# Ledger of designs, part 22: designed miniproteins, single chains, continued (3)

Each design is a single chain, and the fold is of that chain. pLDDT is the mean over its residues in the fold that is shown.

## One batch from the design tools (miniprotein)

Design m8732
Fold by ESMFold2-Fast:
Structure m8732 (fold): chain A 81 residues (1-81)
Amino acid sequence: SMALYEELMEIVDKGGDPEKAYELALELAKQGEFEKVLEALGYAYRKGRFEIALAIAKALQEVKPDDENAKNAVETFEALI
């Protein structure tokens, strides 16, 4: 949903709660909104919000455990924290 995506993007922009970012990203991923989840992940990385980026990557990996991009993102952001 656009409302979930907008709330997630605001958390990234303002440096909000990574746990809330995980919840929102997980709901978007469960809805099949993978492009929105990846856009939020990329934005979090560019903003230097590494804990939020890790939370989003973990949400993506929960829904797509065999996705190499999700796995690589989790490993990358864990190394940055």
Scores: mean pLDDT 87

Design m8733
Fold by ESMFold2-Fast:
Structure m8733 (fold): chain A 75 residues (1-75)
Amino acid sequence: MEREAELAIRIAEALGVHDAAAALRAALEEYRRNGFLSDETLARLEEAARKAEEAIKANPELAKKVHEEMLAELA
């Protein structure tokens, strides 16, 4: 999960969704501290995902490139 979170943060930053990147960083820090995510943090991640989807729709070429890089790193 840590590697996936780091990649998601990079995607959010690349797409200019800085509040989503902040939510992901907060979730990663909570996971490192507690070993799990609270319902509040999960709700923030869900909101971050919605914003990321809208940003991806606006920038599909950039999103495709980052997604391909993510799949290559995680495979």
Scores: mean pLDDT 72

Design m8734
Fold by ESMFold2-Fast:
Structure m8734 (fold): chain A 65 residues (1-65)
Amino acid sequence: MKVVLENPTEEVEDDEELLKLGAEISVGLAKKLGATEIEVKSSPKSQKAIKEAAEKLGIKVTVVE
């Protein structure tokens, strides 16, 4: 199953700890829903956080421009 995350940390990009937590929650929820792939549409900072969280859970991440 593919899950699309669009601006998942937009409101917290100025807070690095909240951005990381938001990314981990978003990816964790996607995995619980049966996601094997996540598409991310967001800032480079958010993309990095989502990729790091997804890699820890074995989920493929694709960046959409």
Scores: mean pLDDT 75

Design m8735
Fold by ESMFold2-Fast:
Structure m8735 (fold): chain A 59 residues (1-59)
Amino acid sequence: SDNREQALKEGIIGKEVAEEGKAAGLSASERAARMVDAINETLGKKDSETRHVTPPEAA
């Protein structure tokens, strides 16, 4: 198994996003949305060549 994939699954991307969001003064919901987007990108969005689809009111 690849160390890169394991590290991503373990939430290293989530840590980075949380740190940036905290420094920028973002709300908890905004930080959570960014973390979810980063995880989805890692797990399969790249393969589908799609970034993310934000529902009309799911900010």
Scores: mean pLDDT 58

Design m8736
Fold by ESMFold2-Fast:
Structure m8736 (fold): chain A 61 residues (1-61)
Amino acid sequence: EEEYERIRKEAAERLVALGVDPDTAEMMADYIVNVGKKQGLSVEEIRARADALVAAVEANR
């Protein structure tokens, strides 16, 4: 569970650094982690999805 909280925090911080509103960044990071957990994904798979989300936001800037 500490690993999931770290992924949420890091993803949200990276999104805020890209100019995303802090509340929106937290919701996006929470969504990715919660969906991944419900789908039974590994911590590494959830981290990869969070990284992909951040990369997608950066690319669409």
Scores: mean pLDDT 81

Design m8737
Fold by ESMFold2-Fast:
Structure m8737 (fold): chain A 65 residues (1-65)
Amino acid sequence: LDPELVKEAHEKVKKVLPVTKDLTPEQVADMIRLITEKGKSAEEVAEELGVPLEAVRALYELFDI
């Protein structure tokens, strides 16, 4: 993923979805990749990356993934 796109997505989710405010841009990029490229469930993504399940679900809702 483009680092600038990841940074923009991270900043946007921090402002719109407070539950994702403590995620790094790299974690956001990995979440998107696991969902879109690997077809992982929200629970699997949360487990693999060590991020809150609520954050993964929020990205699904925000980006319509």
Scores: mean pLDDT 69

Design m8738
Fold by ESMFold2-Fast:
Structure m8738 (fold): chain A 114 residues (1-114)
Amino acid sequence: ELAKILEEKEKKKKQEELGNFLREFVEKFVELVENGATDEEIEKMKEELLKKIEELAPNTEIGEKLKKLIDKVVEGLLKIRETAKSEKERAEAARKLLDELAPEFDEIVDLILS
């Protein structure tokens, strides 16, 4: 029974860590969109997030899906930077990007909860 309690605590701790990572990821994305991200800022975010994934979920399905999500977010941010000419256009493009990525976020959340 004690061993099972420890396994459940470890699982919950890992779920909390991954959940916190997703929250920080979304917050950072919103910050970069609101402020108008530079190529340097986008690349720095990518490097930091990829490093964190290697620490939290190396060689896992969750880690692979998170890496793919980051690549899509980076591609989307670069397109927004190239095309959006106003704060309003950036906000609309960001909302569209998040909507397009919602199924991938849902898959990752489902995996974290499994």
Scores: mean pLDDT 77

Design m8739
Fold by ESMFold2-Fast:
Structure m8739 (fold): chain A 75 residues (1-75)
Amino acid sequence: MTARDVAESLTRRARGEPAGPELEKVIDELLAAGYTRAQAIQAVSAAIARFTREGRLDEVSLDELVAEAKRIADA
């Protein structure tokens, strides 16, 4: 239920494994906001990279991750 769960789901997807529900929930929220799936994945990946650099993956909620992804996509 943190950004780390989404980061792990992205890693599984990159290995050809099924993505977890945490990633799908975040992607669905971005799609509902009008972004494409490609834009959503790119923005989420960039947000995860930022929070990883800050050492905050365990502290960031899914809502905060979605908000950051939207800020990145709108830039």
Scores: mean pLDDT 81

Design m8740
Fold by ESMFold2-Fast:
Structure m8740 (fold): chain A 100 residues (1-100)
Amino acid sequence: DELFEIAKELLEEEAKKRNIKLDESKIEYSVLEFADGKVAIARYKNIYAFVSRDKALVERVREAIEAVLSDEAIIYLSDIKERNGFYGFTLVLKPEYAKK
């Protein structure tokens, strides 16, 4: 699925910027399904990448994250990026907030 490939690329770029060595075998993939489309998620530790073909859907998910998560939980929330006709953003949580 191209969505997971782009999500992985955004995740790897964010990890590299933070000098985090990424173990590809430990990347977790998931999907948020909505009536109007889907958002693919790639996660490694406290780093997340969210990707969709629908820019408006990605904007809604980003706004929901910003509204629900406290500033205390978020280290970094990127602007929306375009790549190969896909739209996505990265989210870095404080490690204590990334635990389930």
Scores: mean pLDDT 84

Design m8741
Fold by ESMFold2-Fast:
Structure m8741 (fold): chain A 73 residues (1-73)
Amino acid sequence: DVAERLLAEVKGVTGVRVLGNTLYVQVSADTREEAEAGAKEAAKLLEEAGYKVVEVLPAENDGKFTFLIVAEK
């Protein structure tokens, strides 16, 4: 998957799921600042690759700071 390979170098990406034309990317880190930085970098790379970032949602997962990115092609 192109999206999984693209995001493999983004620090904190812990999950990538594709459903049709919609991408769900999970970014987690030990600090909120690191999670936000990772989410911002992932969103930028997705937009440069031709995806439209629809939402970036804060979430909690396994005691870490987490952001969920929803993107469409």
Scores: mean pLDDT 78

Design m8742
Fold by ESMFold2-Fast:
Structure m8742 (fold): chain A 66 residues (1-66)
Amino acid sequence: MAGVEATIIGDKPGLLGDGTVLEKGTTLTLLDASLDEDGNIHGTDVATGQRVVLPADEVELREVEV
């Protein structure tokens, strides 16, 4: 199935649903990625099954097969 690979390239951290902070240089594969009105990307991390929130202006996105 199609997913989105997100790499954090800026100084703002991302968050997993359990409160885990994701720092610069972290790469995640997301399912159901969507952009909210505040400029955050929401999705489900394939590796952990957790919901993820990432600042869209601080991440590099690439479409991937999962």
Scores: mean pLDDT 75

Design m8743
Fold by ESMFold2-Fast:
Structure m8743 (fold): chain A 96 residues (1-96)
Amino acid sequence: SMRDDIRRVLRKAATLPEPSAESIAVARQLLTANRKERIQLIAKHLEAKDSTGEFYSLYLTLLIERFLEVAKEEKVPEDLVVRAIGNLLEQQKKAL
C-alpha cells in the first residue's frame, strides 16, 4: 500500500545523505503550507513550466500530504520527515 511505501521511505531517510540546505528549506515550508502553496513550492523547485509539470507537482503534493499523515500517526521526528521530503525533491529534480 502507499502507506507501507511511505513507512519504508521514512525509515530509510535516516540512512540517506543529508539533503542540500535549499531542499531542507523547501521541505520545512511544505510541512506547514496548505495544498495550493505546496503545489506552487514544488513547481518552483522542480522548475515546472507546463501542464505536465503542474500535474506532477500536484501528484508530489498529494504524496507529501500522505507522508505527513503517516508521520503524525507514527510520531516520526520532524527532522526525519524533512530529510525524507528533501531527498525526494532532489531525486525528482535530477530525474527531470
Scores: mean pLDDT 79

Design m8744
Fold by ESMFold2-Fast:
Structure m8744 (fold): chain A 59 residues (1-59)
Amino acid sequence: GKGAEGARRAAELGEAAGAGTAGAMSAIHNQDKELARKANEAGAAGDAEAAARYGELGS
């Protein structure tokens, strides 16, 4: 129902923020500040997929 979809969207936003942080840490570990910045910005914008992709590129 709509309540379950709302909860799922909230979880996706939480994952996006977490993914952005994880992506930034991964990029820093590989000394790539550009990927860290993009991952963090994507996470802050709520784009979990973009944040995860930048994290993967840094790992």
Scores: mean pLDDT 65

Design m8745
Fold by ESMFold2-Fast:
Structure m8745 (fold): chain A 63 residues (1-63)
Amino acid sequence: MNLTEEEKKLYEELKKTVKSPEDIAEYLRKHNTTEVARAAALVYGDLLQERAEKIRKERESLK
């Protein structure tokens, strides 16, 4: 499916270029299209999960 493959391409590019949820917000300010919004939502979710996991591990180390 071409749409899912284009989305996959955007997702991979965003994962390479953004490091935080804040970075994805800046990217969306420059590239505001439906395809970018869909890919960005997936990356944003992944970045939030990664951030939450890092915070959890750090807090566990402090216990």
Scores: mean pLDDT 70

Design m8746
Fold by ESMFold2-Fast:
Structure m8746 (fold): chain A 59 residues (1-59)
Amino acid sequence: MKEEARRQIAAQAEMLKNMGHDELAKELQEVADRMPTLSDSEAQEALLEASEKVREAAR
């Protein structure tokens, strides 16, 4: 679960960078890098939060 969530957040960070949201992309990449130290519930919350930020940036 954590590794899959990490990969998804890293992919979202790359998408945000391509959209010109460099600061937000960097923030999400840092969250992805911290994934191995988070609990499963914390990792799930981080993934949901990252997805919400991507949706807001796309609007």
Scores: mean pLDDT 77

Design m8747
Fold by ESMFold2-Fast:
Parts: C-alpha cells; structure tokens; sequence
Structure m8747 (fold): chain A 81 residues (1-81)
C-alpha cells in the first residue's frame, strides 16, 4: 500500500543504520512486487531534504527505468533538482 511506502521512507530517516538498511531492502522488494504503486508513492520524495531518502528513492527509480515502467520512472528522474 502507499501507506507502507510512506512508513518505509520515514524509516530511511532513522539515526540507526540497521533500520535504514532494512527499509531500503523492503522498499526494493515492494518495487519488484508492485512497481506502479511504488512509482506513484515515491514521487513526493525525489527531492526530499534528507540525503538518505533522496539516494534510496533515486536508486529505486534508476532500477525501474530498466523495466516496462522505464518511461514513468524517467519522468520522475527528470524532476530531480
């Protein structure tokens, strides 16, 4: 769900590196299972103030750019400032 993606993004802001790594792994798994949902849910975070969030989000978008959702992923990458 989009709510689950939001929860994982908030975990990426954790001061605990283990929690951040767990959140990155779970986000990647969700992107594999439901790429369209993840693309829509991550759009607000492509220019997030937190560098950990930006790096994780952009990494997922780069991965999705090589799939059948590549055009949608590239549109979000183009919004990066």
Amino acid sequence: SEEKVKELVEKLKSDDPEIRQEARTELAMLAFKDPELVLKALEPYVNDEDPEVREAVRGILKGLSKTKYGEEAKKLIDKIK
Scores: mean pLDDT 82

Design m8748
Fold by ESMFold2-Fast:
Structure m8748 (fold): chain A 66 residues (1-66)
Amino acid sequence: SAAARAALRAALAALRAGDLEAAQKHLTMSILVGEGALREAAVRAARALGRGDVEEAITILEQALK
């Protein structure tokens, strides 16, 4: 959905700015309103952040937003 994609773009921008709290809020929104590949990307990125792997989270979101 457009809302899920917008939330993923906002999460990616927040991660690039070092704002992990904002990134987590945007990923949660994308999980709630997303479906299919966009929701799966949001879940994977959130789990990467839970492990402290910011670089992997960014890579996941960049690939999802191609």
Scores: mean pLDDT 87

Design m8749
Fold by ESMFold2-Fast:
Structure m8749 (fold): chain A 82 residues (1-82)
Amino acid sequence: MYKLTLTIKVKPEKMEEFIKEVEKLAKEVGALSVKIEKLDETTLKITVEFENLEKLLEFARRLRELIKKYGAEVLDVKTEVL
Protein backbone atom coordinates (compact mmCIF):
# COMPACT_ATOMS: atom_id res chain seq x y z
CA MET A 1 0.00 0.00 0.00
CA TYR A 2 1.26 3.48 -0.96
CA LYS A 3 0.49 6.99 0.30
CA LEU A 4 1.07 10.21 -1.65
CA THR A 5 0.87 13.56 0.18
CA LEU A 6 1.12 16.83 -1.75
CA THR A 7 0.93 20.49 -0.77
CA ILE A 8 -0.21 22.53 -3.78
CA LYS A 9 -0.71 26.26 -4.34
CA VAL A 10 -3.68 27.15 -6.59
CA LYS A 11 -5.20 30.49 -7.63
CA PRO A 12 -8.28 31.19 -5.42
CA GLU A 13 -10.61 31.50 -8.44
CA LYS A 14 -9.61 28.00 -9.66
CA MET A 15 -9.57 26.30 -6.24
CA GLU A 16 -13.08 24.74 -6.28
CA GLU A 17 -12.73 23.42 -9.86
CA PHE A 18 -9.23 22.04 -9.11
CA ILE A 19 -10.50 20.18 -6.01
CA LYS A 20 -13.33 18.58 -8.05
CA GLU A 21 -10.88 17.49 -10.78
CA VAL A 22 -8.50 15.93 -8.20
CA GLU A 23 -11.39 14.02 -6.55
CA LYS A 24 -12.55 12.80 -9.98
CA LEU A 25 -9.01 11.72 -10.91
CA ALA A 26 -8.57 9.77 -7.64
CA LYS A 27 -11.86 7.91 -8.28
CA GLU A 28 -10.97 7.15 -11.94
CA VAL A 29 -7.55 5.73 -10.95
CA GLY A 30 -9.18 3.64 -8.19
CA ALA A 31 -7.53 5.22 -5.14
CA LEU A 32 -8.37 3.56 -1.79
CA SER A 33 -8.92 6.97 -0.15
CA VAL A 34 -8.55 10.66 -0.96
CA LYS A 35 -8.46 13.51 1.56
CA ILE A 36 -8.23 17.14 0.45
CA GLU A 37 -7.67 19.82 3.10
CA LYS A 38 -7.87 23.54 2.35
CA LEU A 39 -5.07 25.09 4.43
CA ASP A 40 -5.79 28.66 3.23
CA GLU A 41 -7.35 30.48 0.23
CA THR A 42 -4.48 29.37 -2.07
CA THR A 43 -3.07 26.19 -0.45
CA LEU A 44 -4.32 22.58 -0.51
CA LYS A 45 -3.01 19.46 1.22
CA ILE A 46 -3.91 16.34 -0.78
CA THR A 47 -3.47 12.86 0.70
CA VAL A 48 -4.21 9.82 -1.49
CA GLU A 49 -3.75 6.11 -0.72
CA PHE A 50 -3.25 3.42 -3.38
CA GLU A 51 -3.29 -0.39 -3.34
CA ASN A 52 -0.25 -0.63 -5.66
CA LEU A 53 2.55 1.46 -7.19
CA GLU A 54 1.01 1.33 -10.71
CA LYS A 55 -2.09 3.25 -9.54
CA LEU A 56 0.04 5.81 -7.66
CA LEU A 57 2.22 6.44 -10.74
CA GLU A 58 -0.85 6.83 -13.02
CA PHE A 59 -2.40 9.29 -10.52
CA ALA A 60 0.88 11.24 -10.25
CA ARG A 61 1.25 11.41 -14.06
CA ARG A 62 -2.32 12.68 -14.59
CA LEU A 63 -2.13 15.04 -11.58
CA ARG A 64 1.01 16.63 -13.09
CA GLU A 65 -1.00 17.39 -16.27
CA LEU A 66 -3.83 18.83 -14.14
CA ILE A 67 -1.38 21.01 -12.14
CA LYS A 68 0.02 22.37 -15.43
CA LYS A 69 -3.52 23.00 -16.81
CA TYR A 70 -4.51 25.04 -13.72
CA GLY A 71 -1.16 26.86 -13.40
CA ALA A 72 -0.79 25.41 -9.91
CA GLU A 73 2.51 25.04 -8.01
CA VAL A 74 3.73 22.01 -6.02
CA LEU A 75 5.18 23.15 -2.69
CA ASP A 76 5.84 19.71 -1.17
CA VAL A 77 5.60 16.01 -2.16
CA LYS A 78 5.92 12.98 0.12
CA THR A 79 5.58 9.30 -0.89
CA GLU A 80 5.28 6.56 1.76
CA VAL A 81 5.14 2.75 1.55
CA LEU A 82 2.55 1.52 4.08
Scores: mean pLDDT 87

Design m8750
Fold by ESMFold2-Fast:
Structure m8750 (fold): chain A 92 residues (1-92)
Amino acid sequence: EMQERLRLAHYGVPEAEKLLERGKKEGSPELIEEAGKLYIKTGQAALDTWEESGKDPGLEGLRKGGEMAIERGKKLLEEARELKEEKKEKEE
């Protein structure tokens, strides 16, 4: 729903940033993956909000920010995936 997407856009970034910092510091693919998911959800919420608003010109920055957040989240998910694969192959 739109209001839940707005909530994610507002609260998702701070939580994603905290998870990302901890995940990168600890080398935890699970935390990095969670951060990536939050970035994607936050970006998607921003894009959905822009579209649901009738593509309000005042929200064009929100659209761009949302696309950037999704891009960053996807890169984090790929990083987490690679870390999981490396850990599995290098454990033995």
Scores: mean pLDDT 75

Design m8751
Fold by ESMFold2-Fast:
Structure m8751 (fold): chain A 60 residues (1-60)
Amino acid sequence: SEELGDLEIKRGLLEMARSAQELVAERTKDPELAAQYRAEGDRVRAEIEELKKKIDELKS
């Protein structure tokens, strides 16, 4: 369905964003900035897990 495709695209984009956030946090010399990016990465990871559940429900 159209909705399933949109959710899978959103998941992919969030996974890319999380990877970029993790890379910035790992490479930055600013510990405060690193902590902020890690906290944001944790939120994005939670959103990805909720999207995975919705995608699995639609694939039933």
Scores: mean pLDDT 82

Design m8752
Fold by ESMFold2-Fast:
Structure m8752 (fold): chain A 63 residues (1-63)
Amino acid sequence: SMSQQRIDSAINLFKDNIDLIRSDMTADTMDNVVKRMSSFIRKHSLSSDDVKRVGDTIQSYLK
């Protein structure tokens, strides 16, 4: 399913989480993570729960 609005919301949610971490993260690394998240959401079911879960999953990956 296509959902440009959902993807944009998920990207913003992820960026907010990254800002809270206050970790050293290069623009290149952040861009790569954002691309992966967008692809992941497009592949999986679209729901508000998915948006939060995706953020948590990627945040764990960056740990």
Scores: mean pLDDT 56

Design m8753
Fold by ESMFold2-Fast:
Structure m8753 (fold): chain A 98 residues (1-98)
Amino acid sequence: ANSEVAAADAAQLTNVLNNAFLGKTISLEEASARQLAAQLSALIAIVSPSIKMASIKFFDGTTAVLDITLYNGAAEVVAKAPAGQIVVITNIQVDVKN
């Protein structure tokens, strides 16, 4: 029961994130990471409130450039490239853990 709801919410979240971020240019600065975390927390609360724990990866081509951890509605964003780099989001992967 919970796994089916989580799968549906993961698909919905993936669609919303693709619509919001696919093709967007992101600066890998602390301020931008904090803004992204706030935006993701807000989107998840509205679109997928059943998601308690998830791993989300933003890619530039085949390279994971942002690792995002969600826990109880709070998003933490970790940049995987040097600070100040500008990346284009080409793919987003959502993995719901709970």
Scores: mean pLDDT 74

Design m8754
Fold by ESMFold2-Fast:
Structure m8754 (fold): chain A 75 residues (1-75)
Amino acid sequence: LDAVIAKLEAIRAAETDPAAKAFLDQAIALIEALRALDVPPEVQRAVLEGLVEALSTVLSPAQHAEIAALVRAAA
């Protein structure tokens, strides 16, 4: 999950749209919360996959593909 968080933080730093930045901040916070809550791996994966799909609304296709690949690698 550290690689996913780091990539989202890098995307957020380059983002100029305040709404997209706010969404990325919430996404990062959710992933950090999942790490802290010690949820079962299958629940963590399902939540992360849903989050990746939602992020398609604010990420470019290339950024979305990279985040999806990092989430798959983290599972």
Scores: mean pLDDT 80

Design m8755
Fold by ESMFold2-Fast:
Structure m8755 (fold): chain A 95 residues (1-95)
Amino acid sequence: MTAEDLVELIKKLLELSDSTTKEELKEIFLQILEDALKVDQQSLEEFGRLFEHDPEAALDFLIEQLLKAGALTEEEKEELLKMPMEERIEKLIEL
C-alpha cells in the first residue's frame, strides 16, 4: 500500500471530502493527539514527521499513544497489529 492509498482509505472511512489534503488529515490527527490524549510537543512533532514520510508508522505511533493514555489495552493493540491495514484503520475510527 502506498502513502497515497492509505490517505485515500482514511478519507473514505472518515467520510471526508475528496478535496481533503494529506496535510489537513495530519492536522486532524494532531488535534486528537493534543486535545484528547494530551500528548507532549515532542511526540506531536514526531507524529507529524512520521505522517509525512511513513503514514503506516504514524498509525503505529497513534496506537502507542492510545495505549499510553489507557484508551487501548495491550490485547487490543496486539489484535489491531494483526489486522489488515483497512480493518485496522476502521477499528481505530470506531474508538
Scores: mean pLDDT 71

Design m8756
Fold by ESMFold2-Fast:
Structure m8756 (fold): chain A 67 residues (1-67)
Amino acid sequence: SAEIEALLAEIGRLDAELAVIARNAVAEMQKLGREELALEGLRRALALARQGDFASAVAYLSETAKA
């Protein structure tokens, strides 16, 4: 979706490695039909990244993709 791509672009402007992790997690969630979970996951990861907490953003995306 356009919103997912916009959120991924914002994450990528803060940290390129986090954007790759986020894109992979979103792709897995989308394969399972979990679009709303993907959007929520990206919004939370972006909020953590804006605070400089990239480690927590990575951990959150990894846990969300498994759920």
Scores: mean pLDDT 80

Design m8757
Fold by ESMFold2-Fast:
Structure m8757 (fold): chain A 66 residues (1-66)
Amino acid sequence: SAAARQARIEALLEEVEREAARLVAQGDYDGAIALVERKLAEHADDPELAARLRRMRASLEAAKAA
């Protein structure tokens, strides 16, 4: 179902956000960006997930630049 698909997308994004936050807390912005880029490559066939991962990558790049 669409609801089950959305729940799966949200669960994956929450896990990626949690891992990225852990890396950022250690000062490893490059590691956090690389993690998101790897997930984006793994899920390139899902346009909704890919769009949300690209947004996360952009946010991490902005945070690194600040």
Scores: mean pLDDT 86

Design m8758
Fold by ESMFold2-Fast:
Structure m8758 (fold): chain A 89 residues (1-89)
Amino acid sequence: SNEEEAIEILMEKLKLSRKTAERIIEDIRRIYNSPELRERVIKETGMGELVEELKKSHSEEEAFIAAYAMTVYKLPEEDALKLAEAIVK
């Protein structure tokens, strides 16, 4: 993954410290790698429909991460997709 690009996006767009951005990326990876946590997060955030829409043009992992960033951190779609690509790469 391009961790540095992902950190930069979070710092720039959400005005976060580097350490906070690193923790967010770690949390996203932890959630995605756990089927139980993924299901729980989708249910609690209501982002399921957004994930299904993004899956039409993106991988399942990129769709989940982008939907999560848009829903939880209120990132615009373009920035959330760039973040998802950087985390997956």
Scores: mean pLDDT 87

Design m8759
Fold by ESMFold2-Fast:
Structure m8759 (fold): chain A 80 residues (1-80)
Amino acid sequence: SQEELKEEAEKLFEKFEEEMEEAVKAGDVDRARALIEEFVAKMTELLKKLHPDLSDEELEEQREELLKNLEESLERMLAN
């Protein structure tokens, strides 16, 4: 159901936030980037299930935008 997909997305985000905080505090950029890649992949899978009418091209564009935003966020966190 849509509700179950939203709960899964929230759970993924909470886990991502916790693991990302630890990686950033440790200065482990490689781990932080790996966490971003895994999160983006899993969120894209959920997006496909939530919106099956999206084309593969539209899904790729959403994935690339999410990845870009998270990488920019990481750079800002590391600058502090």
Scores: mean pLDDT 83

Design m8760
Fold by ESMFold2-Fast:
Structure m8760 (fold): chain A 61 residues (1-61)
Amino acid sequence: SVEDRIAELEAQRDAKTAEINAIVERSLAAGRPPTPEELARIKALNDEQVALDREIDALRA
C-alpha cells in the first residue's frame, strides 16, 4: 500500500538521520570538528534524505 511504502521510506530517512547523529556525536566526544571524510558522508546522507523526502511528498500528493 501507499502507507506501507511511506513507512518504508520514513524508516530509511530515520536510519540516515541516526548515521548523521552518530558522526556528529563522535566528533563532539573527541573534542574536534568533523573530518573532511565525515563532512562528505553527512553531505551524501543529506542528499539521500532530500531524495527520500521528495518521494514521500509525491506519494502523499
Scores: mean pLDDT 90

Design m8761
Fold by ESMFold2-Fast:
Structure m8761 (fold): chain A 72 residues (1-72)
Amino acid sequence: MDSVIESVRQSGELQGVPAESLAALGDYLASQGRLSDASRAYQQASDIALKQGNLDLAQQLQQRSQQLQQQS
C-alpha cells in the first residue's frame, strides 16, 4: 500500500529532521548571502511543517522563501 511506502520514505529521508532545523539552516545560509540556497531550505522546511500539521510555521517559511527570491 502507498501509505507503507510513504512511512518508509519518511523514515529514511525526514525522520529526526524537524522543520525548525531546516529553517535554522535557511537562516544560516541567508546570513552567508546564499539567498537561493536559503530559499530552498525554507521551502523544504515549509513542506515538512505542512506534513507535521504546523500550518502557521509553514506559512511563515513560505513567506521568507518568497522574500529572498524577490531580493535576489
Scores: mean pLDDT 71

Design m8762
Fold by ESMFold2-Fast:
Structure m8762 (fold): chain A 115 residues (1-115)
Amino acid sequence: MVGKIIEEKIKKGVYSFEEMLALVGVALQYKLSTEEIAEILEQDSIDAAIDTILEHVYGDLSALSADQRAALRAQLRAQFQDELDALNGTTLQRAVDRAIAEQKARQEELEKLLE
């Protein structure tokens, strides 16, 4: 069921696959349950998903000032961005590894010509 929701949200452009993984990464940092993660991924925007993480992590925010709530949202958005940047770095490393493998294959072909 969660997988079908994720597919629909990505297809509608609510979030990308990498953004979805970043949201899951933040939720796992706070040890949120599978059910809580599913609720986060059912949201209609990244901002709504982050607000849902905020509710599950910190609970009742009504005693906090507007500035304190904004600071907590900014912290979660920063953690989301860090997770997304880490995923983008992994994607770049995989692209670099593929380029190195292609260059090595070309070098092996040249070595066969020099034998």
Scores: mean pLDDT 76

Design m8763
Fold by ESMFold2-Fast:
Structure m8763 (fold): chain A 104 residues (1-104)
Amino acid sequence: MLEEARRAVEELRKIDRESQKKEKEIKEKNPDASLEEIRKAVREFALPQLEELAERYPLLREMIERSSSPSAGAVGLQMRVMAQEVDEALDAAGLANPGAAQFA
């Protein structure tokens, strides 16, 4: 369960990073592009990849469906919150932090 959640978060982080890179590329190539055009292009890039990922991880499908407008910004925030929750859960379980053999 935890390892599956970790993989889902890693895939979400990849999509978020690529979406941010895409946004920067659009802004640099088209400085006159409206905020609406940038958001539309990033959404068209990210949404199909998120849908494909959601088919493999049903839990993500429910999270995406709760996001009324899965824009890069809204999706990025959800990915960040989910990643933090997974990191905190792994920390509490002693899995993500330095092994139990390491003392202060």
Scores: mean pLDDT 62

Design m8764
Fold by ESMFold2-Fast:
Structure m8764 (fold): chain A 85 residues (1-85)
Amino acid sequence: SMLQEIVEELLAYLKANPDASVAEAQAKVVELFERATGVRLAVEDLLAMRTPRSELELQALGLLADATTLVRLLKEGKPIPPIVN
């Protein structure tokens, strides 16, 4: 799926950039989402969002959560699950 491809590319980026912050990972995932969907969403707007108004906004919020989780797991040396929640 498109979301799996985005998460896989994000994971490759984070493995190549082990010192990447949560903010850098979030910026990277919204960049990948825009490239895949043509929809430009700002990280700050997503983080301030109380209620997603579209399926694309909901998917983008899920990807921000995935980016945060991947950074944490990689920095802690924990195994990466095949599906990131």
Scores: mean pLDDT 79

Design m8765
Fold by ESMFold2-Fast:
Structure m8765 (fold): chain A 89 residues (1-89)
Amino acid sequence: SEAQALLEKNKPLLEKGEAMLAVADRGHALAAAGRPQSELDAAAAEIRSIANSDKEMELAWKVLQLKRALELGAPQEEIEAILAEFKKL
């Protein structure tokens, strides 16, 4: 499939997306625990450092979103929408 081929071609972006997701999940846990804004800001800064640029961050998130959609058996129209968004970046 086109989606699977794109994931294989963009493995480094996928790895960055997974790393960014891990930091985002930690940030959400900090927020839920009522931790100071400075700790939340530090998590956001860490995500920015992983991607090196806003465009790379968006590409990494879209590649991760595509992988998750495939794993969850999302409808073909959802997969095609994610692919179209990735191609526009």
Scores: mean pLDDT 84

Design m8766
Fold by ESMFold2-Fast:
Structure m8766 (fold): chain A 65 residues (1-65)
Amino acid sequence: MEEEARRIEEEALAAASPRTRAVVETRRELGAEASYAEIARRLGISPATVRRHLAEYEALGLAAA
């Protein structure tokens, strides 16, 4: 399950835009519990922008599943 989830995540990441990829990678660095505000501060963007990019990544992950 964990290995399969990682595989789906990698496929979604490969299909994601460079900005969406940066958001996902930053969340991985900070941990799964990281807030949108924390990720936004790290990247110098708004929390709304982080939410939008994460939603895009999740949609790609669902399509890959």
Scores: mean pLDDT 72

Design m8767
Fold by ESMFold2-Fast:
Structure m8767 (fold): chain A 102 residues (1-102)
Amino acid sequence: DPEELERQKKNIDDLFKTLAESYRKGAEAYEKRGELELAELYRKAADLLENAKDEKDIERAHELLKEAYRLRGASEEVLQALDKLHDQLLELLKKKKEIEES
């Protein structure tokens, strides 16, 4: 059903956009505190997630966020949660590509 596939694609796009907006809000908060390196990492990751075209975009966003999380002193549990989120984003991107090729 083309309508259901288009809706699934839109839901994935909306999810990536919402996640990117969340990281941009984080960047603004860090910038206001003078944490410019954290702000830049969050902003770059947000841009990659909002405009994700391939698996490399997700991998680069994950690297930037993992660096940011380490800089802010995140626990091992928080870093593992980020790894799990990255795996979920890769699966969603693969699903989106399958819909686009249909």
Scores: mean pLDDT 86

